Designed miniproteins, single chains, continued (2). Designs and how they scored, part 112

Each design is a single chain, and the fold is of that chain. pLDDT is the mean over its residues in the fold that is shown.

## One batch from the design tools (miniprotein)

Design m7890
Fold by ESMFold2-Fast:
Structure m7890 (fold): chain A 83 residues (1-83)
Amino acid sequence: SLLDRVRELFKKAIESTDLDEVLEIAHEIIQLVERETGDPALVDAARQGAAALIDAHRRGMSKEELQKIADEFLARLEELLAA
């Protein structure tokens, strides 16, 4: 599913220590949501989630904090997909 693929990408980003790789993964998440849905609300949610992930990584947040950001974003995507 789309949610499973986005979850896998977040997992890769959380495990990465390379900011350039995190930026690439964040862009891939946005492109995936745009390609699969074409929904502006879902794309906006993906951009917000990607920005939060990048910001948290730059701030050196823990894996637990990064996972919380991912979980909150995935919950929002699931809610929007159900609408």
Scores: mean pLDDT 83

Design m7891
Fold by ESMFold2-Fast:
Structure m7891 (fold): chain A 76 residues (1-76)
Amino acid sequence: DKELVDLIKYRLETLKNIVKYAVEKGLPKEDIKELADNYIKNIRELAERYASPEAQAEIDKLIDETKKEINKIIES
């Protein structure tokens, strides 16, 4: 499932860029958090449906790392 993991890495990186852009544009923090939460929810749903147990564990770690980074960007 390298292709699925790589796709999810790409989507999570895209989300970080969207969040950075939204912060730069002065969007309300609450709106940015809602956008990020909805984006992550869609990624989790994709992983739950299609990932092997091993890939699911890797994806869960990537999501947790990305959530920490996004929170730092929003709170900065």
Scores: mean pLDDT 85

Design m7892
Fold by ESMFold2-Fast:
Structure m7892 (fold): chain A 78 residues (1-78)
Amino acid sequence: MEKVKEILEEHKKKVKEAPSGTQQLAIHMGAAVEIADIMEEEKISEEEVLEIIKDDELTRKLFEMFVSVERMVKERRA
């Protein structure tokens, strides 16, 4: 959980420093991917992560989208 909060703080700094909307979107996507990786490593539930990121609506939506796509990819690889 502390790693998720650390990523969110780092992410907020990077978004503020990003010179373009495309780079801001890339940073949001990157944060969502890093959070998903930590969930698998530390066995954190999706609900626990969503509770932490609820105040950042865009990152939360991108995270939900990424997790959904990852589930679809795993199903298709079978």
Scores: mean pLDDT 69

Design m7893
Fold by ESMFold2-Fast:
Structure m7893 (fold): chain A 106 residues (1-106)
Amino acid sequence: MEGVIRLQEEITKDKELTEKLYKEGIANALEPAKKAAETGDHEALAQAYLAFYEPYLKKLEEMAKTEEEKKEIEELRKKLETETLEFAKGYSQQQLQAIYASIEKA
């Protein structure tokens, strides 16, 4: 019930790890975000969002010790995949360009 929260807190307490995962996420998101900005492709925006969180999710999976923690991480991944497409559909091409500019500057 609290397994994934415990793992998330362990990552958050490690500032160096948190910064590394953030930088890896930004690097992974750049190409899909650029494609979304250039084409208005909502699926490319969803891919950028998922790519940004992938290093963090992978670290949670590596740290998981119990079957319950692993299931919670799988449900978190599935939720992100489901929600990102719905969020992406709401964005105009101008908003996608603004998102890409923000990622590029980060």
Scores: mean pLDDT 77

Design m7894
Fold by ESMFold2-Fast:
Structure m7894 (fold): chain A 113 residues (1-113)
Amino acid sequence: MAKVTLPESYSVKAGEPVTVTVTVSGLPENAVKVIVTVELRDAAGNVVSLGIASADVKGGEDVTVTVTLPAPAAAGTYTLTASAIVVTVDPETGRVRWIGSEESAPSTLTVTA
């Protein structure tokens, strides 16, 4: 199963975009695309922002996807998590499958005023 990893922490100014580097590993040989979602939650567990990006992949190699999402206007500590959908194509039949990854370990976003 594909594994999604984030750096341990990020820091941004309130209202500035945060750019998150997501690594997707454990891809099958027939993977052709990954769609990565990064979700930002406040201290109460509310989703306050998200970003989505995709990348083409080949041959089961790890892929790095850059996802940009708006930082919250309120200063504070937030949690980032990432997940991926892996798109596979059977080369014999053309059958397409959409396979969800496990969620990443949480990363901390500190938003300063």
Scores: mean pLDDT 84

Design m7895
Fold by ESMFold2-Fast:
Structure m7895 (fold): chain A 94 residues (1-94)
Amino acid sequence: LSAAAVARLDEAEALWPEAEERAQALGRPAPSEEERAVRRALLAAERRLYEAGVGADRLTAFYERVHAILHDPSLSAEEKIALIEELTEEVLAE
């Protein structure tokens, strides 16, 4: 499971520029540099958790909390990145 999940994340990262280019071709605005930085931080966190073999229940809880962080309009991109990293360390420590 973990090895396959890590491989999928590596492929997603490699294809990310093409996905953005396709979204722009469909008339969607390009993500900001801040939004890209948050996305990179999330992908890095997911890779660490998957390589560590974190179970599905803990991953589900992680994603629910990440979703809340990403949808909080009061948080800056830097604050979102810091919270995702803190949450990642918290999950890895369990």
Scores: mean pLDDT 72

Design m7896
Fold by ESMFold2-Fast:
Structure m7896 (fold): chain A 65 residues (1-65)
Amino acid sequence: SDIEREAEEGLRLMQEAIDRLGGIKLVGDKYRLTFKDMPEEEKQRILAALRERAKRLGLGDVELA
């Protein structure tokens, strides 16, 4: 189903984010991400992808720490 496909894509993006992130913290109803040293363009690309998937899956919002 579309939901199952979105969930699989979300898990893949989360794994990529975990490999590249310094940490993830839940603050209220939002997830705050700390990225390792990397170009701002790359951070924004990953953040945008995670936000889109989180919205489709009904997960909490995602922000930079």
Scores: mean pLDDT 66

Design m7897
Fold by ESMFold2-Fast:
Structure m7897 (fold): chain A 82 residues (1-82)
Amino acid sequence: MTVRVTEADGTEVVLTSEELPAYLESLGVPRDAPVLVLLPDGKVITVRVSELPDVLATLKVGETVEVLLPNGRRLKVTVLEK
């Protein structure tokens, strides 16, 4: 599954959902770190970084979630292709 990650500064990265935990590790966020995820229906869930691919697998193409990292950084993750 292909996703677009948009950072608060407008930086965009296209990667697979399986690459997302490694991408967050490169930003200093460990795989076992808790993150808040704002789902398209307005629900907020807490998951580990390593669980993000499973969360993204529940989304439809074109849906966006907002991921709030423990360092206060926010990412928008949009599903492009499944």
Scores: mean pLDDT 83

Design m7898
Fold by ESMFold2-Fast:
Structure m7898 (fold): chain A 62 residues (1-62)
Amino acid sequence: TLDEAIARMEGAVDAILALNPDASLAEIEAALREYAKWLAEVEGADEAALKKAVEKVLAKLK
């Protein structure tokens, strides 16, 4: 679901910031987009829901 995709992307942001607290918004965006692509290709997750989740999570970080 979209809510599950959002939760996964929020968890990914937390992981990125735990490894690099100074990560820029551009670095976070690139990492989230790569993670979403990997989830769609490897786990067969809903690519449209993942794309919406990335945009929604990034909007909260601006």
Scores: mean pLDDT 80

Design m7899
Fold by ESMFold2-Fast:
Structure m7899 (fold): chain A 74 residues (1-74)
Amino acid sequence: SLRKKLEQARELVRESMEKKKQVYEAIMLEAEGALYIMMGESYRIAGDKKKSEEAFKKGDELTAQGEKLLAAAK
């Protein structure tokens, strides 16, 4: 029936949009993580060991979250 085909089409659109959302969230998390790694290197060069370690930890956490979301979307 036409109604059944329309319901199936709506479900496919919903699934596609959810996967795209996960990919975009993963890209944003990886980009933010990379910025924190760059900040960590800057703090290390400046001799601020504590801020460097905090920035590297935050960068690693964000990158790991991004990789998990990207793997789940593929």
Scores: mean pLDDT 84

Design m7900
Fold by ESMFold2-Fast:
Structure m7900 (fold): chain A 78 residues (1-78)
Amino acid sequence: MEAEELRERARELYARAKALADAAPDDRAALIEAARLAAEAHRLYAKAVALETGDEAFLEEALAFTDRELAAALAALA
């Protein structure tokens, strides 16, 4: 049940990120924290999918995409 554990953790991080952004939409520090939490949730979800499918290429692409998206989000908040 490693994939299910990762998916559950991803869900919790997504919920926390959304709640933080919704509660403080104009707070740059809160939005930066929300972006980081969402990125970690995306990484955990990608790992869960890779464990279920065996698709390591998908995992590599998803992690690289998530890192680029986080960098872009942080730059937009700068």
Scores: mean pLDDT 84

Design m7901
Fold by ESMFold2-Fast:
Structure m7901 (fold): chain A 87 residues (1-87)
Amino acid sequence: SLEEEALELLEELIEELEEHGLEKAVRYVRQAKEALKAGDYGLAMALLLEAVSIAVEGLKDDPEKVKEIEEKAARIHRLLEEMMKRR
């Protein structure tokens, strides 16, 4: 399902952010995961954007890792939008 794919990608993002010591970004992604489970797709997207903002600033000296994180977040965002459109 879209929800299962989004949850798996959120978990992968948590692992990547933990590897880089980005604890605040990890907290936002965990909150996004809980928002998604509660059906609050808007809150999940907002929390994901905050996590990405922190990750981009924290990893600004590693453009390849920033791109990887942004691409994963964009994929999660698209899944959340698709779930929202399904009513």
Scores: mean pLDDT 87

Design m7902
Fold by ESMFold2-Fast:
Structure m7902 (fold): chain A 77 residues (1-77)
Amino acid sequence: MSEEEAKKEAETITKVGAKVVERLARAGDDEGAERAREAVVESVRRTLEEMGASKEFVEKTVEESKKKLDEAFEKAR
């Protein structure tokens, strides 16, 4: 496993998750959007950990994922 492979997986999960968060937020399901955001963040972290990514890489990638999810949520408002 490489950091490049790990980043690609995280980006894929985040991209799909961001669309779900944006859709729920646009529909006015704020609680659903928040739950989806949390689930995506946990999925990214768990996937990276399972792939053997370093703790530093996991934290950095999770922060990038959170920013993209937050942008999707705010954009839907």
Scores: mean pLDDT 83

Design m7903
Fold by ESMFold2-Fast:
Structure m7903 (fold): chain A 61 residues (1-61)
Amino acid sequence: DEAIAYIVDKGKELGLSQETIQEIIEYCKERKFTFNKDTIEHIILSTKAQEEGCAIPEYTS
């Protein structure tokens, strides 16, 4: 529960899609042997970076 709550809260804070948040939760569930905040945070941030990378960075000019 602690890990799931952290994922939901962090994902919401970072503006991840609901589908992406659910994928992260499922991923962490299957990786039960890895349970620490640093690893979970890394997974969340890495996923967000990949999502943002799909949308090429643009400038407002």
Scores: mean pLDDT 66

Design m7904
Fold by ESMFold2-Fast:
Structure m7904 (fold): chain A 92 residues (1-92)
Amino acid sequence: SLAEEAEKAYENKDYESFIEISVKIRLELARKALEAMEAGREEELNEEAREWAEAYRRALESEEARKELEERVRKELEEALKQLEEEKKKEA
């Protein structure tokens, strides 16, 4: 699974592969959120999931929107990883 591949990359300190696999996981979750909205199950989604579903829907309409979504996800994951590593340094 992609989750197992991401975990192995993180354990091996291969952060580039970890980010790229995590981008794929986030896009898959956004796709599933869109499918839930299209099935009339939007009430089962929290606000963040609905926003990601809408972003994914826009990404399906143009190559530019898809690139913007992928870049947004990558930046958020890189920032989260940086914050996690900085917290580990403060506790050590």
Scores: mean pLDDT 79

Design m7905
Fold by ESMFold2-Fast:
Structure m7905 (fold): chain A 68 residues (1-68)
Amino acid sequence: MPYEMILLWATRLAKKTIQQSLKAGYSLDQAVQIAFDTVVNKLLAQGYSRDFAERVAQEAVKKALEEL
């Protein structure tokens, strides 16, 4: 799968997770950490390496914050 498609999926997941966490009363820092961990864990479950998963999660969270 192209990197851009994985990143788009991860960004949408991160944005949704951040918005839901903020609505639930978490701080922005906590919401960001929850979103990062969620993306990493889902990519690891799909068989991607930790290095790849963390890189995608970092970029996805950054883009999600820019789109809020």
Scores: mean pLDDT 87

Design m7906
Fold by ESMFold2-Fast:
Structure m7906 (fold): chain A 70 residues (1-70)
Amino acid sequence: MRSREETLAHYRARLAERQERYGEKYPDLVAEMQATLDALEASTDGMEQAILMVRFLALDVELDVLAERE
């Protein structure tokens, strides 16, 4: 469905939104999401890309769970 470029653009936009809302409150989680996205962009292996995508989404969900406790 999504091309690699569309998927990366979507994740970059989501990370930017997370940085704006939660970068100061949860800097370690947002930094880990950034590192995961950087690794995903640098990866040329399909399996590694799939694992990194799952990792990024897991971190995003973790941030949402923490934010619910506001």
Scores: mean pLDDT 80

Design m7907
Fold by ESMFold2-Fast:
Structure m7907 (fold): chain A 103 residues (1-103)
Amino acid sequence: MKVVSTGKDADNVVLVTDKGVEGARIAAEIARKKGYEVSEPREVKHLPGRGAVVVKNVTADEAIELAREVALKTGSNVLAFGTDTDDADKGALEGTPIAAVIA
């Protein structure tokens, strides 16, 4: 598994998975289990087969850990973007890259 990190100390982070809404739902469950507040998991409108969820009040290092756990659980590639929005679709398209976890 390869992790590439860019950016730090993001207030909110979007996790994007190539396993669609189901992958985003699993990401939301992992984050909630760790005590994070999350948005509703949704499909990224312009990227078929990709799902996204916003995890609130996380650092870049915490986002990298979450992305790794999601990638391991789902067998998917996971991207993490820093965002100032609660909209998972917008954050996936306009967010600042933090990490890419390749399964």
Scores: mean pLDDT 76

Design m7908
Fold by ESMFold2-Fast:
Structure m7908 (fold): chain A 68 residues (1-68)
Amino acid sequence: SREEVIERIMAETGLSREQAEVALELVEADPTLTPEELAAAVEARTGERVSVAQAGTALGIVLEALYA
């Protein structure tokens, strides 16, 4: 479920719920985003800093949920 994906992103990255929800929405809209692009896009929408490592982990979780 979407909630399970959001909770997993939060647990594995330390991102806020808002950051995790935005990351999920962005990757669902464009699964070709790089970790760097995802980090920048989440920061632009939330106003909160996201590392490339956090974005990379979130991207992997969302892609697994969408395509596994």
Scores: mean pLDDT 89

Design m7909
Fold by ESMFold2-Fast:
Structure m7909 (fold): chain A 100 residues (1-100)
Amino acid sequence: MKKKLEEVIEKARELGLSEIEIFLLAVEVLLKLKGRESLEREEVLEILRLLGIEDPEAFLEAMISMGLLERDADGRIRLSELAREIIASNPEMVKLLEEF
């Protein structure tokens, strides 16, 4: 799991994706690898730590406030429709998702 996330992060950085785009892509990859529609809060925080984000908690809350991530009633994190539109509209992100 961790190795595949590290690979997608490295490839996305090589393609010049923004930190937010790399993060959204990593979340989608982890969801796909786990066969799930939502992640635990700690799984999302681990992605942010792999990205080298200094304040993972603050970044996560910012992504939720921007409407890019949603928290369900059980506290699990999912990608919003807006986040999925961002991924789908970026050919480089779509290509990277096809590798996983």
Scores: mean pLDDT 85

Design m7910
Fold by ESMFold2-Fast:
Structure m7910 (fold): chain A 96 residues (1-96)
Amino acid sequence: MEELIERLEKIRKEAEELAKNSTDPVEQALARGVARMAKLAIEAIEKGDVETLRNLAEASRNLAEFAKSRGYQKVAELADELARITEEAAELLEKK
């Protein structure tokens, strides 16, 4: 779990930097969304909240698809990785 939390912190940091550096207001909003979801995923892991992690995985996939449809490649990549990590975290917590 600690390794997954570290990876989520990395996604949150990269998404925050993208939001700060982008001049496109849509990309800024999407990047802030990824950062917020990564933070919520860390909190959900700390609380053992499997349902929240599954919901965040679905939300992250939806955001990735929207970002791809709008040409925001970096946002889509971050959201796809977030979805994968939240799924892994949920599976690991279910084994308890």
Scores: mean pLDDT 87

Design m7911
Fold by ESMFold2-Fast:
Structure m7911 (fold): chain A 74 residues (1-74)
Amino acid sequence: SRDTGHRLGELLQRLKTAGPEEREQLRQEILNLFTGQKVLYADGSYGTNEQALRIAERAIEMVEQSRERQRRAG
């Protein structure tokens, strides 16, 4: 759905600042957004659940890499 992309953005933003206890829950919520759903992308195309899940996994990875860099810098 259209709101799935918006919700993904919200959850990724929360994941950036989340404590350890919330991180796993947020990851599960992100992945669950794509379970059994067609995702409408910003360009108006529809992705399969598999494509959407891979995009979500990559986005999670990028946020976690950002957190790791911040942790090492602090």
Scores: mean pLDDT 67

Design m7912
Fold by ESMFold2-Fast:
Structure m7912 (fold): chain A 80 residues (1-80)
Amino acid sequence: SIKEKLKELWDKYFEELDKLMEEAIKNKWSPEEVEKKLEELFEEYLEELKKAGIPEEMIKEAEETYKLWKENAVNFLKKY
């Protein structure tokens, strides 16, 4: 089902996100490099959702949610 495929892709995304953060710490990446790699990983996730036949409206909501999260995270880092 679409729901099962969505969960599978979501779990994979989180696993890759954890690995990316571990690599960032190990290699002492700059905040700019981390942001770039996070964006690339999320774009790959969106393409996988499209290939799996996830409805465009759900993909758009995921993209908008990520954009707001990223903006808030950047603002938080600037404030503290």
Scores: mean pLDDT 77

Design m7913
Fold by ESMFold2-Fast:
Structure m7913 (fold): chain A 67 residues (1-67)
Amino acid sequence: APAVAVGTFKTNKSKEEAERAAREAGEQHGALAVKVIVDGDWVSIGVVAETPEQAEAAVRAIKERLE
């Protein structure tokens, strides 16, 4: 079954930058789906991947780009 990982953190990036970073890093880590929600300075990232390790790696990579 697909795995899901979620991260919520502060960012100073725009919604457009967050969505771009999530797409790029998600693709690099084998994400099947990525969801981004931006609320002020907070961003929540949800990743679906085939393995928990891939999902967690994608969230970490996205966080590193946006922090």
Scores: mean pLDDT 81

Design m7914
Fold by ESMFold2-Fast:
Structure m7914 (fold): chain A 66 residues (1-66)
Amino acid sequence: MEPEPLTEEEIEKLKNVLKEAYQDAVERGLSREEALRLITEKVINYLKELGKEDFARYVEKLAEEE
């Protein structure tokens, strides 16, 4: 089953979450792997807060591709 799509408002908020996570990682001087982990965790937590559990699991599986 495909993950439920995000609304326009949810997408705009997700963009802000990504920008904030990226800035936080840069400011803290994190390595590329640490920055990716931080960003991925912030995205997963945001999706779970929205009740998009299937989408959050999909993102988790993509992160495990490494």
Scores: mean pLDDT 75

Design m7915
Fold by ESMFold2-Fast:
Structure m7915 (fold): chain A 60 residues (1-60)
Amino acid sequence: SKKDDIIATLQKLLDWAQQNNDTQMAKIYQQMITAVQNEDYAKYLQLNVQLGDLYAQKYS
């Protein structure tokens, strides 16, 4: 399912963040996985905005 595909992608990103000791990114990915599992798409979208902001802050 699309839900399972999203969770699988987020799990890979979480694993990558953990390997790089990026605790802030790891926390957001972990929360996004939980939101998708609970079908809390409002929270998922909010976390996506936070992720984008954090990514821009780290890599700009």
Scores: mean pLDDT 86

Design m7916
Fold by ESMFold2-Fast:
Structure m7916 (fold): chain A 54 residues (1-54)
Amino acid sequence: MELSPAAREALRDLQERFGATPEDLRAGNPEVLDELVRRYGDAAVRELIRHLLG
């Protein structure tokens, strides 16, 4: 499944800035989720979570 540009940037920021893993998003870590939603918006973060969950 192809990510939108916003969801792709959110994935990059997750890995590079937070050092967080896809498992951190699955676990619902509020620090990581809140920052990504604030920066990229709810729709892009929901798309990223759906992609990572399979």
Scores: mean pLDDT 72

Design m7917
Fold by ESMFold2-Fast:
Formats: C-alpha cells, structure tokens, sequence
Structure m7917 (fold): chain A 80 residues (1-80)
C-alpha cells in the first residue's frame, strides 16, 4: 500500500491550492475527504517540513517519496 509517485503528485497538486510549490497544514487539512491519500498529508507535513516553518516544498515532498519507498512503515504514522 505504498502510494505511487503519480498518486503522491496528485495529492501534492490537490493540497497546493495556490500553486506556489508549498503545502501548509491548512491546505492539507482542506483536502481531507477529497483524495484517497489525504490521510498521508499530516505525515508529509510532519516529516517533510525540515525547516519547521509549517510548510513543505516540492523538493521536500519528493524527498519523502524516496523515504516512503524505502521505509513503508512510515505510512502508519498518521494512524498512531
């Protein structure tokens, strides 16, 4: 149940409502119920936000793709 690169890109595009290449906590919360992978949005923000400024960039998002491919157990983070 590792999300594909395509599905992750869809989730990011959906959450990045203003198209600035950044996703904030408010944006990820706004997409809840709109995409099957919206449950991963809190994980993406929590793990991808290296600067702890409350948003993640496209670059950080792509870095998380690689991390999830190597460590699929991280997909259970939002369930805890």
Amino acid sequence: MIPTKEQIEELFELADTDGDGRVTLEEVLAIRGKHPLDRFAPILLAVGDRNKDGSITREEFEELLKLLEERPELLQYDSA
Scores: mean pLDDT 63

Design m7918
Fold by ESMFold2-Fast:
Structure m7918 (fold): chain A 82 residues (1-82)
Amino acid sequence: MLATVHIRARATNLQGYVATTLAVRVVVRNAAGEVLAESSTTETVTLGESGDLSHEATHVVPKESLPVDADELTVEVTATAL
């Protein structure tokens, strides 16, 4: 039994018309701070004139590891330019 967590991240102030590689790490924690799910991906993205970047990631968490109250989940997203 699996539940899907859909996460959207946006980075700004990346200037110029350049392609960059991002290392993206996503961690889902419960109210006690315990890690329920973690994933790491690398994405190559082309930046526009504004330097804005939008990234979307979907992560699957085992349903039996989720609390009954979804308000007790914390999602942490880290994106690092390579």
Scores: mean pLDDT 60

Design m7919
Fold by ESMFold2-Fast:
Structure m7919 (fold): chain A 84 residues (1-84)
Amino acid sequence: MHKLTIKTDASKEDLEKLAKYLEGNFGAKATIIGDKELVIETDADLGTLRNLAGNLVLFSGAEVRIEGEPEFEATPELYRPVIG
């Protein structure tokens, strides 16, 4: 299993919607930590997780890290999102 950590300035309601989306579409286990952080545990392959991380950074301005792959960190700075 891979673990993915998502940190964002989105509202708690938006995090809960994202958690449900990821649980439904990726078979993931989602845990909200505080009001700004979402942890996803999933059996999806690394390629699928990298694609998901890139989309979250580009469209949500989120900071994303994939545990189990210690060299992977995706941040807004890496993708240069102007809008978030």
Scores: mean pLDDT 69

Design m7920
Fold by ESMFold2-Fast:
Structure m7920 (fold): chain A 62 residues (1-62)
Amino acid sequence: SLSREEVAQLVVQRAEEVLAEARATGRDITRELYLEADGVKYKVVIHARADGTLEVYIEAVE
């Protein structure tokens, strides 16, 4: 199980990776992942655009 701090750090790392890929490929990229901390599941949606725009949505799910 990940801590909430580890979840936040992992989300930042994944968002940076997705943004770098979008910029390198010249394509908009959307990625979804599920992370768990303290018994709570989080759905993370990362939208990275080739122009350098980054949007990250985090929702607690069951």
Scores: mean pLDDT 80

Design m7921
Fold by ESMFold2-Fast:
Structure m7921 (fold): chain A 89 residues (1-89)
Amino acid sequence: MEEFERLVERLRETIERLKAEKDPEEKARLQKEALALRAELNRLLAETKDLEERKEMVRRLGELDLLMGTPKEVVEEGIKEAFEILEEE
């Protein structure tokens, strides 16, 4: 969880910077960084074996997706689907 929490914090900071940035080139750079951090968080989630830890990670990723502008309904449905998959395995 320490590595996951560190990446969550870094991604949150990157998203905040992206929202404040007005230069198109810098926005593109920050967006690429945010996507790379999000992919690394997905890798850590995939490597996690504990059900409750995986559910918490899914919730945290949903919060980050909301910050990135994903609609709330899409995030809520994604969390529900992920929980159903995790609970049925």
Scores: mean pLDDT 79

Design m7922
Fold by ESMFold2-Fast:
Structure m7922 (fold): chain A 100 residues (1-100)
Amino acid sequence: SPTEQQIKELLEEIKKLIEQMIEAIEANDKEEYEKILKELVAKLEELASLIRDEEKKKQLRDILAKLQEELKKAKTVEEAAEILRDSLVEIDLIIQEALA
């Protein structure tokens, strides 16, 4: 369906943004990190808006809120990168279930 294609394209964009965010963190580029974080939040909100299942939509929004909170608490580059990678795994699983 057109909606499923949009969801898949947004998921690919989110994956690329997470990879770019990890690179910005590793480079200690705070300006680039904040810019990418804003774009990631916008893409995740767009992704949630396309999900018809209210429970899965809520789960995506809860992951976004948790991601933002955990990134604020991260003390090392390694911790921040792990948070981002773990969040991507959770997002992918929810999307797979929502499209099933």
Scores: mean pLDDT 86

Design m7923
Fold by ESMFold2-Fast:
Structure m7923 (fold): chain A 67 residues (1-67)
Amino acid sequence: SSKRENAQHFRDLAQRAQARADELTKQAEEAGKQSPEMAAVLERQAQVARDLAAVYQQSAKGLEAAI
């Protein structure tokens, strides 16, 4: 039960991090039309969020594999 709950928690964190990355990517694309510097900052933040989502997905898979 606790491992399933922890796996769901990491799945939820991964989904939230991915949604944040998608929002930041859209903001970077719009900002890039007027400010390449702002676009670069937002793209960097989006990449951090994508990397975090990947880490959370790996954690969830590890817990799911542990029965």
Scores: mean pLDDT 86

Design m7924
Fold by ESMFold2-Fast:
Structure m7924 (fold): chain A 100 residues (1-100)
Amino acid sequence: SREQLLAEAEKRAIEKLGERIPDSEENRERLRKKFEEFLEAVRRLARKMGFPEEEIEAGLARLRASFEELLARGHLSLLEVWLTSSLKQIPEAEKKIEEE
C-alpha cells in the first residue's frame, strides 16, 4: 500500500540521517520554508528548460500535494532527506544547462 511504502521510506530516511526528525512545530515550519525554496528552484529550472508556465504550475501543484501528504503523515525525516538532496541537486543541474 502507499501508506506502507511511505512508512518504509521514512524508516530508510531515519537510517540515512542517523536520527529521527521530531514532529515539532519548529521542524514543520523549517521544512515548509525549505519546501518553498525548493519550489522556487524547480520553477527557475523548468523555465530555463523551456517548459510552458501552465505545465510548470501543474507540476508545482503536484509537488505541493506530495509535501502536504508527507507532513500530514508525520514523515518529517523523509521530507528532510528529499528537500536537502533536491536543494543541492537543482542548482547544479541549472548551472550545467547554462554551461552546456
Scores: mean pLDDT 86

